# Designs tried in a protein design run: designed miniproteins, single chains, continued (2). Part 37

Each design is a single chain, and the fold is of that chain. pLDDT is the mean over its residues in the fold that is shown.

## One batch from the design tools (miniprotein)

Design m5258
Fold by ESMFold2-Fast:
Structure m5258 (fold): chain A 80 residues (1-80)
Amino acid sequence: MSKEEIIKETKEFVEKFLKEMEEIAKDSEKAKEIVEQTKLILEDALKKMEKEKDVDRVEEIKKQLEEFLEETYKELKEIS
């Protein structure tokens, strides 16, 4: 898989999770703040992936983002 394909798949995964998190957070001000912070973290991570020259490192960042999003999603469900 190319670096560009990994980044594309990561963006699609991120977009799907953000939609789910925004739906969960719609009635909670605290949850909305978590979603906004999550968006900033995701934007920074995607920029790092695009600047990274090592494909293995890009794959590592993707895995870390997937784990981070799953943990954040669980937290949002608990507080919403």
Scores: mean pLDDT 80

Design m5259
Fold by ESMFold2-Fast:
Structure m5259 (fold): chain A 64 residues (1-64)
Amino acid sequence: AAAGEARAGAIGDAHLPVIRKAKELMDYAGKLGVSLGDAGLVIRDLVENGDFEKAKKKIEEIAK
């Protein structure tokens, strides 16, 4: 169990920058007046695909 989890932990650490970017996008969406529901769907897509620029642009598009 322990040896397999060591490599899984390294993959988890690789997701920390994405989590930080997701939180930054939530704060940005809130400042633009975007609903948490709409922002949450865009951020979910970012977490799955890793495309921060596309997610940010989508939030800006929703805010219009």
Scores: mean pLDDT 68

Design m5260
Fold by ESMFold2-Fast:
Structure m5260 (fold): chain A 96 residues (1-96)
Amino acid sequence: MPVTFTISGLSPEERERIIELANSIPGIEAEILPDGSVVVKGDFTGLQLAELATEALAAGAEITVESPYGSLVLEGDLTGLERAEIATKAIAAGLN
């Protein structure tokens, strides 16, 4: 599923970790924007998307997820499991 992740609020060390995780997925592109945000785009499975979202949110980041079916913003007051579940379900709902 083609998705664009915009991840903000990361330290330089956490930003590198997120880029490394994104680059471990074949067909995914990761780019650092001039403001220090990371944009990750490509064709994700629901599991890959949930894992990336969980890692970024655990690092204290804000995530904006954009898909052909809509957008979702996730912030740090949720548990890691709740964040991953919401991201996975919202994106999977766009597959129909």
Scores: mean pLDDT 68

Design m5261
Fold by ESMFold2-Fast:
Structure m5261 (fold): chain A 92 residues (1-92)
Amino acid sequence: SISEEINKALLPVAERFEAEADEAVAAGDEERIKEITRRLAEEGKKEVAKLENEKAREAGLNFLEGAEAYYVDGDEEKAKELYEKALEAAAA
């Protein structure tokens, strides 16, 4: 499935940031969480761009941009729109 392709691409990226993210969350360090989110999204977009399936690339990019909108920009409306686009692409 498209979701499995995206998860396979992003899981190694998420695992590289897991310890750093857990530490920032435990500390309540919002600025560090934003910085980690930016770096994770940047690396994630590079991995998603390598996917051969156009809908998997579209879903993955919208998901990562949604995470940036939510966690970095605090733009809940834009995050919701991007997550909905990601789900629509993943359902195709």
Scores: mean pLDDT 85

Design m5262
Fold by ESMFold2-Fast:
Structure m5262 (fold): chain A 86 residues (1-86)
Amino acid sequence: MLSEEELKEKKEEIGILIDKLLAEKDPAKRQEIAAQIAEIALEVGKSFGMEEEIEKIKEALEKKDYGTLLSLVLQLFGKVEEIHKK
């Protein structure tokens, strides 16, 4: 499993990518940034056995539903942080 320090680093990386996604106006670049966010979240999700969350994140990315994607990614990190502390 990912360490608490590795989770913090990935969460900070996602935060930077979210800021880039919200500032980006080009649809192709927005999808590329969203895919990078999803890739990091999927790696974290796989490490903690979060199969349901992984499938929902993939679906949101394919639908280009960035609001749902970001919500699911943040929810995943919240659940993972709770598991790591227990």
Scores: mean pLDDT 81

Design m5263
Fold by ESMFold2-Fast:
Structure m5263 (fold): chain A 73 residues (1-73)
Amino acid sequence: SEQEKLLKELQELVGELSRLIAERIAAGDPRAPALGQRAVDLVIQAAQNKDDISKLQELLQQLKALAAEVRKL
């Protein structure tokens, strides 16, 4: 289903993001903790809205934008 595809993409992106943020925190980047807090907030919102396809699509776009910010570190 579309929901299953969205949840899988969200899960994969969250895994990548968590790894990248953890690496930046370990490297002492002062920008990384705030980006980590934003990632946690988006994950909580996804868990609370798992049955809302439109909301999951919005959250996926926000996570992709956050991932782009983290990758620039």
Scores: mean pLDDT 85

Design m5264
Fold by ESMFold2-Fast:
Structure m5264 (fold): chain A 92 residues (1-92)
Amino acid sequence: SLVERLAELLRRFHEALYGEELPFEEALAVVEEMAREIAALPREELPALEEQLREAGRYYAEKAEAMGKPEAAELAREIGELAVELVREIAA
């Protein structure tokens, strides 16, 4: 599922960025909460959320690159893209 894929990417992003283990169950809980929040939003607000998620992905990628962590930067971009796909799936 997109939720499980996002959780794994978030886990890998945290490890690549901070060098610390993030348990999969903890990452999964974060993504499941995000999915619940998205599902609770009015449909009219979803396009703005998609743009915010793309911008967040770019922002965290740029920060990771500035820290000399290109793997974390790539993961941040992938997370942003899949988060937009999750919004679209919930909207459908």
Scores: mean pLDDT 87

Design m5265
Fold by ESMFold2-Fast:
Structure m5265 (fold): chain A 100 residues (1-100)
Amino acid sequence: SPEEFIKEVYEKIKKVLELMKSGKVDEAINLAREILKEVQERLEKYPDDKYVEEALSIVETILDTAEYFKKNNASLEERKELADYIKEQIDKFYERLLKE
């Protein structure tokens, strides 16, 4: 179901953020790329699904952030702060989905 798919994406995104916070940036990038592929494949089947489009945008942002951390050798503090901020935005997105 659409709700089950979004819930699985949300749980995987939380794992990416924890990997970023723990310094496992390469593992975070790899997981984010896998999630991106799954969301892209879902959008091809359901091109009018606004929630899948929003999930795609969120995953792209997370992947770009993880790649930025790797390229710029970001500090543990910077990774934690940004990961927590992204988590807060994702929690708000998921809460909005549960109310509709």
Scores: mean pLDDT 78

Design m5266
Fold by ESMFold2-Fast:
Structure m5266 (fold): chain A 93 residues (1-93)
Amino acid sequence: SRDREVDRLASALRVLRRVDPEGFDKIVEAILAGNPKEALKLLDQMKKKIQAEETPTNLQAAEKTNALSSIDLLKEAIEEGKLDLLREAIRRL
């Protein structure tokens, strides 16, 4: 189940990379630096941009739903202390 969890996190990260590449890069840097507070802050900022329809590209309803779900999944992983799984997910990108 660990590999399945890492693959789910990698899929979520790929969604964020597509939606907001600049925001994604900052989130990845925070995770790799071992800074969960900064990663959560950046995820909240991305969530607000998506909700305000202020992303670099216009998102269709399904893409918006997937992006918000992906952010929530990544926030949960960080809050649960799963930074090592997130680093593995980044390596699988």
Scores: mean pLDDT 89

Design m5267
Fold by ESMFold2-Fast:
Structure m5267 (fold): chain A 59 residues (1-59)
Amino acid sequence: AKKYAEEARKLYEETKDPTGRAAAGMAKKEIEENPDMSEEEGQKVVDGAREGAAAGEKA
């Protein structure tokens, strides 16, 4: 969980698009509020946020 929380935080800080940044912020919050989240679930949350950020950047 800690590794994915840090990755989500960095994605949030580095994302310039408002929509992508909101997605990254939600992922960060979800990981922080669910410390029992598995590594697989944490990875999927971060991957979803990265896809959201990339889609927002393109739009």
Scores: mean pLDDT 70

Design m5268
Fold by ESMFold2-Fast:
Structure m5268 (fold): chain A 74 residues (1-74)
Amino acid sequence: FVEELKKKLEELTGAEVEAHVFGDTLYLRIKGELTEEQREKAIELVKEAFPKSPYKKIVVIFETDDKRERVEIE
C-alpha cells in the first residue's frame, strides 16, 4: 500500500515523497514546489486510497524551503 501510494504521488507531483508510519498513522511528506492543481490532485489521490488503507489516519505534509502545510485525512 505505502510503496504504491508513494510512487503514484511521486509520478503526479515530480517531487520527492517520504513515507513514515507512527502507530496507526501514515505520514506522507511531499518535498518540493507544487502547483495548486498538483496539490489538489495529491490530496484527492490520498483520499481515494484511504478506504483501502490499514491506517486510521493519513497525514500529508507539503514542504518547501520556506513553508510547511499539513493536511489530515481520516
Scores: mean pLDDT 79

Design m5269
Fold by ESMFold2-Fast:
Structure m5269 (fold): chain A 90 residues (1-90)
Amino acid sequence: MVERAVEEVEEEARRLGVEMSEEQRRAVRELIEEILRKAEEAGLSEEQKEALLRHVGGILALGIALGFSPEEMREAGRSVAEDLIKEFLS
């Protein structure tokens, strides 16, 4: 799941005309692992986890295309993930 989600972000960033740096790839992988742990702890279903990663991944790919730093990527990804997890639990 983690590796596939990272590959999907990289592919989407490439479609947007940018190459993900090694630092950005590391930040994306760490963030996806963090988000999946939080989703599991919150009791999200497999389908909800897949939807969460798809939405976060799209936002991360856009951030890469806009030139976000690894720290900016972490902050944006955490914020979106927290909001989506809360929405799924409502």
Scores: mean pLDDT 82

Design m5270
Fold by ESMFold2-Fast:
Structure m5270 (fold): chain A 100 residues (1-100)
Amino acid sequence: SLSPLEKEVEELVKELFRLASVALHRLQADAATRERVERLLSELMQLVGKLLKDPNATDKDLEEVKRKIEEIIELVKAGDLEGAIRQTEELIRWVREKLE
């Protein structure tokens, strides 16, 4: 079973997907931007899923992921799509390094 912190991280990733979809529609993003965001979100979901199953992942690692996803969500809510993309790419790199 997932810990409360693991469940919070999973729920935040799902919320980010929902909010990103709404933002892309609202901003009338072009096909290239939609494809880029969809690829980044799919990649993030897969990597976070791997981190949640990794026995070497610490609570500090999960708290860091939680904080970074919350920051990305706030950028999406603010309409800062470029900032949200940059922060998502940084989070993806960070999670990949943790999984090595």
Scores: mean pLDDT 87

Design m5271
Fold by ESMFold2-Fast:
Structure m5271 (fold): chain A 59 residues (1-59)
Amino acid sequence: SLERARELMDRYRRIVNELPKELSKATEEERQALLDRYRQEVKDINEEALKMFEEEKKK
């Protein structure tokens, strides 16, 4: 569904906008944890989108 893909893209864009602000306020230890969380969420969004396209293609 394109609507679902759009929702995931909007979420990704929000993360990209929030990341620099969070990092500018983070300590060295917090920065690594924030980067890991953002990387994981971005990866999840990309994999979810890819999975949706693969499932629709298979059907």
Scores: mean pLDDT 76

Design m5272
Fold by ESMFold2-Fast:
Structure m5272 (fold): chain A 80 residues (1-80)
Amino acid sequence: MEEKRELVLKTLELLLALLRKRGQLTPAIEAAIEEVRRALEERAPLEEQTELWRRLAELLARELSDELLAELDAEILKLG
């Protein structure tokens, strides 16, 4: 469980860094990422974690360009 949590936290950090570097980090996306990070750090119920991830994924699909989404997918694949 700790290894999985660490991998997810690293993925969130990578996402934040990539969005910030590209100048596409919106307040809504930043808030959604922070909610997921908080839930993971506070060991919130799995159902709450899943719902926050779903909301983040929906925001990313709406706010980000297809090109940036493809770049994110490539970076996540490099993580494993």
Scores: mean pLDDT 72

Design m5273
Fold by ESMFold2-Fast:
Structure m5273 (fold): chain A 88 residues (1-88)
Amino acid sequence: QQEQIDADVEIALYEIKGAVALSNGDYKGAAEWYTKAADLAEQSGRYDVAADFYRAAANAYRMGSTNEEDKQKAEELEKRAEELQKKA
């Protein structure tokens, strides 16, 4: 299916962008890219993949964050990952 192939390619691109941001110390950028990958994986019914990316995003927020807002986002992403893992 074309939509599934397109989604897989887009997820892979977001993963690469996240990894590049992380290697540059751009933890917030990495978290945003991993969240995009997770959202698209979740929309595609790939809950295991989505859970892994939400965890990666949460870790990125924790690594780069010194403020309460980003820590809260990390907690929300971790909870979302746990919920999706139960569905996988």
Scores: mean pLDDT 82

Design m5274
Fold by ESMFold2-Fast:
Structure m5274 (fold): chain A 60 residues (1-60)
Amino acid sequence: MSEEEKLALAEEILERAGREGRTFSQAVDEVAKTFGISREEAEKLVRDAVARLNARRLAA
C-alpha cells in the first residue's frame, strides 16, 4: 500500500471517529489495527492526516 493510500485511509478513519464521537486515542488504535503497525507509527500517521485535513479546511 502506498503512503498516499495509507494517509487517505487514515483520514477516512479519523472522519468516521469524529462522526461517532470517538476520541483521538480510539482513532489511533483503529489505524494501528487496520494497518498492522505500531501505536507509535499509527499516532504519527493520524497526526499527518489531521494536519492535511486542517490544511484543506484553511484552503477552503
Scores: mean pLDDT 78

Design m5275
Fold by ESMFold2-Fast:
Structure m5275 (fold): chain A 68 residues (1-68)
Amino acid sequence: ELPEIPEDASDEEFRRFVLKAARYALEKGLTDEEVARIMRRVAELRQAGKTNKEISEEMKKAIEEALK
C-alpha cells in the first residue's frame, strides 16, 4: 500500500516518499512515461503550494488510473 505523505514532512522526507511512490508504480507495471507524467504532476502541485495530503491523493489516483 502507498501511504499518505505526512503534512509535517520535511523536504527530504517528501523527496524520499516521492521516490518510493515512483518505484512502487514501476513495480506495479506502470511505464517510465506514465511515472514521468505522474512525477511532473506532483512537481506542479508542490510548486502551486498544495498540501501533502492533496499531493498524495492525486498521486494515488493517477497510479490507480494507470493500472486499469
Scores: mean pLDDT 77

Design m5276
Fold by ESMFold2-Fast:
Structure m5276 (fold): chain A 117 residues (1-117)
Amino acid sequence: APPLPADPGGLLGELVRTLAANPEVLEDPSDPAAPVSEDALYRVLQLLGIPVSRATIRRITGGSGVISVAALKALIEHITGQAVSDAELAPLDPDGSGVLTRAGLDALAEAGESRAR
């Protein structure tokens, strides 16, 4: 596997791209408003070879069972040791709910692909 990007934007792009490409890890992959679960995020981290435990994810989410945009920011900052800008996270929260959904993942994945071209 290629080495993981050390920069927060690159890691955010890889996490979001992998979640969007693997909708089967989501609890309801047919519902674009369905929240991303802690289990879905853990599975994607395992696919990327990122050594983050379920206990670490639960600590970051506060035990809510779902991933907020703030929790995703905190996780990326934990993995990279660097701050993530709110502008990089804005596409993940198109309705202002603060919760990470499939629609938000698809929106950021599309934005990331457009920048790579």
Scores: mean pLDDT 72

Design m5277
Fold by ESMFold2-Fast:
Structure m5277 (fold): chain A 80 residues (1-80)
Amino acid sequence: KSLLEQFKELVDNYLKGLSPEDQKKMQEFSDKLLERMKTFSEEDQRRFLEAAKTLFSDPSLTVDQIKDGLQKIVDTLESR
C-alpha cells in the first residue's frame, strides 16, 4: 500500500468509533490533509503517517485535539 493509502486506512479505522457528525468533519479535514500530503516527499509522507498513528492511538485525545495535532504536523513538514 502507498503511504497515502495507509493514512486513509488509518483515518477510516478511527472514523468507525465516531458519531456521524464527527465522522463527516474528520473525513472532510483528512481529505484536505491528503491533498497536502501529495505534495510531500516520500520521507515526509512516512514521517507524517508515523506521527498520525501516534495521535490516533492516544485514547486521551479528543477529535479536536487529534485534528489540531495533525494540522501542526502538516504545517511543520511544509516549513521544511
Scores: mean pLDDT 80

Design m5278
Fold by ESMFold2-Fast:
Structure m5278 (fold): chain A 89 residues (1-89)
Amino acid sequence: LKEEIKKRFEEIKEAIFNGDLEKANEEIVKLEEILKSNPKLSDKEVKEISVEVTKTVTESALMYLKGAPEEEIKKKIEELLEKVLKKVE
């Protein structure tokens, strides 16, 4: 579970750096399916996490397009990953 979540976040990060917003959205959908498979999370909790992920990824992509340093984007995505992992454990 944790490794699958980490893999989705790595793919999202790569998609942001490549300007591939369609791929970023596809990886968020895959992440939502992984979260739905967790018996500790209700459908409501999965939706709440998915909304937060979508918002943070969108903000990160916009920041990167406006010239924010790659390291700033990496930090923002890493902080989001830590928050998601804390909710699934």
Scores: mean pLDDT 82

Design m5279
Fold by ESMFold2-Fast:
Structure m5279 (fold): chain A 107 residues (1-107)
Amino acid sequence: SSKIAKYKDLIEELTELSKNFAEAVKNEDLNMMEEVLERFEEILRRVEETGNPKAVKEVKEAIETIKETIRAMKEGNKVEMTRRAFVFTTHVSAAEVELNIEIRQLQ
């Protein structure tokens, strides 16, 4: 199914971007954080095309937590930066779960 292939590609990209964001936070690399944000906004458009409202919600929340992480970094609040980065990973994981549930329903 082409729909299953699209969902698997989205999960793989979400996983890769999540790892890239973790590395950006570890290195305090603002440019990499902003690049990951831009990529997540592109991913949101593709997730919206799936029509999965729970996956859309979780990707929107992930984008918001990236923005909050960047804000905390700019303010020099490393504790809040780390906390927001952790919350980001929970939203990415939830989006991946919703996409995997739909893959299994299409099988």
Scores: mean pLDDT 89

Design m5280
Fold by ESMFold2-Fast:
Structure m5280 (fold): chain A 74 residues (1-74)
Amino acid sequence: SEAAKLMTPEGIEILKEALKLVEEGKVEEAAELVATRLRELGIDLGAEGSAEIMDLILNGDVEGLRKIIEEAEK
């Protein structure tokens, strides 16, 4: 995925935190967490990568988020 290609180790940890929130149904909290932390750390996923992550989070797509984390970790 585009997001996985541009992901950093710090970004992976943020996505793992977001995944826990999404699993709890807290999708808006997960989206705010990711947007805030990526911005503060200067992690740029590009427009396509950012849209991919936000769409997965806001749709509660736990399996999609896990796949991105796995691909980014290699």
Scores: mean pLDDT 84

Design m5281
Fold by ESMFold2-Fast:
Structure m5281 (fold): chain A 60 residues (1-60)
Amino acid sequence: SVGQKLQQVNKIVQDVSKKYGVDYDELVFKSSQQVKDMVNNGASDDQIKQHVTDVAKQLK
């Protein structure tokens, strides 16, 4: 369901934010457009996590 996917995406962003010491709001702002496109195109949680992780590494 869309609700389940949104909960999983939110958890991914929170977990990555904590792991890399990046501000949650900044990570959301910088990743949100691409994450939305990925979700609409059926991307897996692992693919979304990889993208969010790549963004977090750039925000160091």
Scores: mean pLDDT 84

Design m5282
Fold by ESMFold2-Fast:
Parts: C-alpha cells; structure tokens; sequence
Structure m5282 (fold): chain A 89 residues (1-89)
C-alpha cells in the first residue's frame, strides 16, 4: 500500500531526526514539526477516525511547543507511529 509506505517513511524520518538531535544537539524542531504535519495531513487524506485526527493535532501542537529537537523528534515519531497503527488494512 502507498499509504503504508508513506507512513513507514515518516516513522523512519522521525527516527533519523531523533538520532541526529541526540548525537549532534542540532535544533531540528522545524523538521520534526514537518513530519508531524505530514502525518496529520495523511490521516485526513485517508479519512481516519476523528479521534485519531484529534490525537495527531494534539501531538502536532506539542511538537510546535517543544523545548528542543529531541522533544520535537520524539513527538513526531509518536505521531508517525500513531498514523501507521491506525491505517486501514
């Protein structure tokens, strides 16, 4: 499924950002927020339940308010994993 491939890609991007932020201390908040936004957009595109969309919107808000790149990347990973676990089979 293209949707599954896209969701896996978002998880891998978030994991890469988390590793980069932990190893380098770089401010990757903008990149992490973009992953969370893409996860939310894909959930809306696929018509996932409103409860899942609401959780993704809350994770995006938390990522936008994150204190550093590590916190933002962890939230982006959580959003991408939530998306992946709720994809229609």
Amino acid sequence: SEAVSRAIGLVLRAMGLLLDAEWTGRDLRKEAVEVAKEALDLAKELGLPQSVIDELEELLKKAEKAKNGIEAAKLAKEAAMLLLSNLPD
Scores: mean pLDDT 88

Design m5283
Fold by ESMFold2-Fast:
Structure m5283 (fold): chain A 55 residues (1-55)
Amino acid sequence: SRAEKLAQIMIESGEASAKAQVLASPEADREKALKIGEKIKEMARRSAQRLLEEA
């Protein structure tokens, strides 16, 4: 369904954003960037799940 495709895009976008955040961050801030990246991925997964449940 369209909702399943959108959910997959949300997850993939979240993963890409998390990776970009880590790569763009100075090494001194890398640990903080990794934690932020994990939160971005978690939020993307939650949004995707919610979309699928509402569809």
Scores: mean pLDDT 80

Design m5284
Fold by ESMFold2-Fast:
Structure m5284 (fold): chain A 101 residues (1-101)
Amino acid sequence: KEEEFKKKVKEIIDKVIEDLKYLATHVSPEARKLIEELIKKLKEIKDNIDSMTFEEVREQIRKLLLEAAEKASKIDPTLANYILNLLYHVIYEINKIEKEV
């Protein structure tokens, strides 16, 4: 059932990437670059997810989104709040999936 967890987390990452791509079209060039770097790192987590434990997946995503929110807070406070809310939503969904599998 670890495979089911990983599949569902990949689906969450894909949805987050699509939402971030949309946001990148509506922000400043500096904020867009931050979003593009975040998308790249999310893709790297997705590509390596099959070699990771449940805890490693959760912590890598949590750390990445927290670091992105901190960087965003210096250039676009609205984007920082969006990423912070995204962090809470994604971790909630991951925890829910872990309990179901």
Scores: mean pLDDT 85

Design m5285
Fold by ESMFold2-Fast:
Structure m5285 (fold): chain A 98 residues (1-98)
Amino acid sequence: FDDEELKRLWAALNAKTLAEFDKAVEGHPDVHALVYAMFSTFSNEEIEEILGKKLADFIKSRSQEHFAMFLGAIGGMKYRKMTKEELEELVRRAKEVA
């Protein structure tokens, strides 16, 4: 991930509205797939801690099938295979770049 992708990831993770989330992931399907991979890897409690309850609820309320289609379309099974530790490190890096 380059600095722009990390900034986009950090913006997506801190989005407080659907419009902010959509703007953050716009044109960046890898960022969108990565957020979905976090949802798939972490428990509901861990997702709420990392993403905040509002964004976790938003991701959950959107069809998991819809996010899975994005993951599939970009060959993004690599993100689904990331460990919890790898995802936490990526979030840390995103925070540092923002």
Scores: mean pLDDT 63

Design m5286
Fold by ESMFold2-Fast:
Structure m5286 (fold): chain A 86 residues (1-86)
Amino acid sequence: GELERYKREIRELAEAARRDLLAAAAQRDAVGIVSILTAAKLRLIGIVLDAEKVLSPEEVEELRKLADKEIAALTKLADELLAQLE
């Protein structure tokens, strides 16, 4: 279904962003970490906004909760990685 497609897009984007954050940290690239996190947040929000055109309000709320959870996890990881570079 369309809800499952959007959930998959969110999960795949979050997984890619996590890998990119870890790679940037390995290179001690603080600017890269901030840029990757910012881009991932905007893209995840974009998926939810796109879904609002297609999904029911209840399904959009479920997607928003998933996106918020992934954004929180990526933000926490980025903050931890940046702290290690200080």
Scores: mean pLDDT 91

Design m5287
Fold by ESMFold2-Fast:
Structure m5287 (fold): chain A 112 residues (1-112)
Amino acid sequence: MVSLEELREAARAVVEAAKAGDLAAAEAALDRLVALARRASRENLRELALELSIEAGIYYIRHAVLNDERAGLLADLLDEIAELLLALADGDEAAAARHLAAARAAIRALTA
């Protein structure tokens, strides 16, 4: 019953809070995204994961071309959220826990 749009908004809240350097807001937004993802369809999780992976690719290119360290950290965050969503879609709780921990580490790196 969770829509793809609700999942997109939740993921965007994580990214925008991390970009703003707001650790508490970014962690709260990530917890909200996980709660929504657990109630979402596999199809919606995979679609959002694809969208986030494409966005991560753009930030990796920015990091490589412009030597933008924050773009590299944003790419890492987006990739870890995408992998978390794929793990949840597959019912792989161990993989989901690892990628959630990596996403939290990326948020902390972005918020210093």
Scores: mean pLDDT 90

Design m5288
Fold by ESMFold2-Fast:
Structure m5288 (fold): chain A 95 residues (1-95)
Amino acid sequence: QGDTLFQQGRLDDSIQQYQQQIQRDPNNSQSWNNLGVVLFQQGRLDDAISSFQQSIDLDPNFSDAWRNLGDVLRQQGRFDLSDQMFQRSDSINPL
């Protein structure tokens, strides 16, 4: 059953869980990245970008956050900026 309200409830529960984790530890880059992923899945692109940016601000070497930021920027149609984010992600884990 692909009920929209059921899917929305699952995503909303995940958002609430990650927001509670962030309230307890606002300096956890992984929690901010996880919040961004769920917001992206919900189609909340601007909120997802803000969460990924916060993750990167806390840990600029967190390559997953740079890649995820690239994915959401691409979905938003910001292709040049997306390519820069992917390049940054790849540069954190050299060859």
Scores: mean pLDDT 82

Design m5289
Fold by ESMFold2-Fast:
Structure m5289 (fold): chain A 100 residues (1-100)
Amino acid sequence: SEEEKKMNEILELINDTLLEIYDLYKEANPNDKKGIEEVEKIIKETLEELQKARDAKDFEKMIEIFEETVKKLLSKMDEETKKKAEEIYEKTKKEIEKIL
């Protein structure tokens, strides 16, 4: 359906955004093996939860998972990295609004 197509496009945007934030964290903290592993675990678990929400056709839950995960990731960042991640997140929110 058209609605399922939009949900798939939004899921791809969210997944790409979370991976971009993950790469940003790794670039900012290349020697923080424990921090990188912790962020990787958060991303992997979140991607699985997002897929389940998409399969359930629960758009509101997908957005909730995305917002809560970004907030959690931002809490682990220094101020400079956090600012860059917030800019990535805000750009993705605007792209999601265009699809809806």
Scores: mean pLDDT 89

Design m5290
Fold by ESMFold2-Fast:
Structure m5290 (fold): chain A 85 residues (1-85)
Amino acid sequence: AMERVERLRAEIDELIQKAKEAVENGDFEKAAQYMKEIVRKSRELLEEMARAGLPPEEVRAFRQRVIDALTEIAKKMRELELKKK
């Protein structure tokens, strides 16, 4: 249970880094694909965290961290896209 939670967290952190890199490289289509995968894996992770009996506040904190990261990526992508066009 915890091993799967740790692996999913690491995968999500890696995808966030890849999404940010794709945005910096102007590959907005690839960035959007990574963001979609982050959302999918995050939903899976939140379910696994809840099943493992982790405190609700810890589950909420992680959810908020992911939302903040996705919002930051989307904002930067929009800003760079407008600047390039």
Scores: mean pLDDT 81

Design m5291
Fold by ESMFold2-Fast:
Structure m5291 (fold): chain A 72 residues (1-72)
Amino acid sequence: MEAMEKLIKEKKEEIKKIIEESVKEGLSTEEINEKLAPIFEELQKAGVPAEKLLELVKEAVEYYYEIKEKLE
């Protein structure tokens, strides 16, 4: 249980960093999705439930718009 929560926290930080750097570089949504895909694959292989994966995707989308708004 704790090991899974630690993995999710670590991957959340990676997702945020990728989004921040990608938005600053002016990358497209498709390019950002390509960078994030391996992270979500790893979480799925680790046994993270589909509902939690969907929640993480929603959080990533919200964070993308938050960062984009701050940088515009």
Scores: mean pLDDT 81

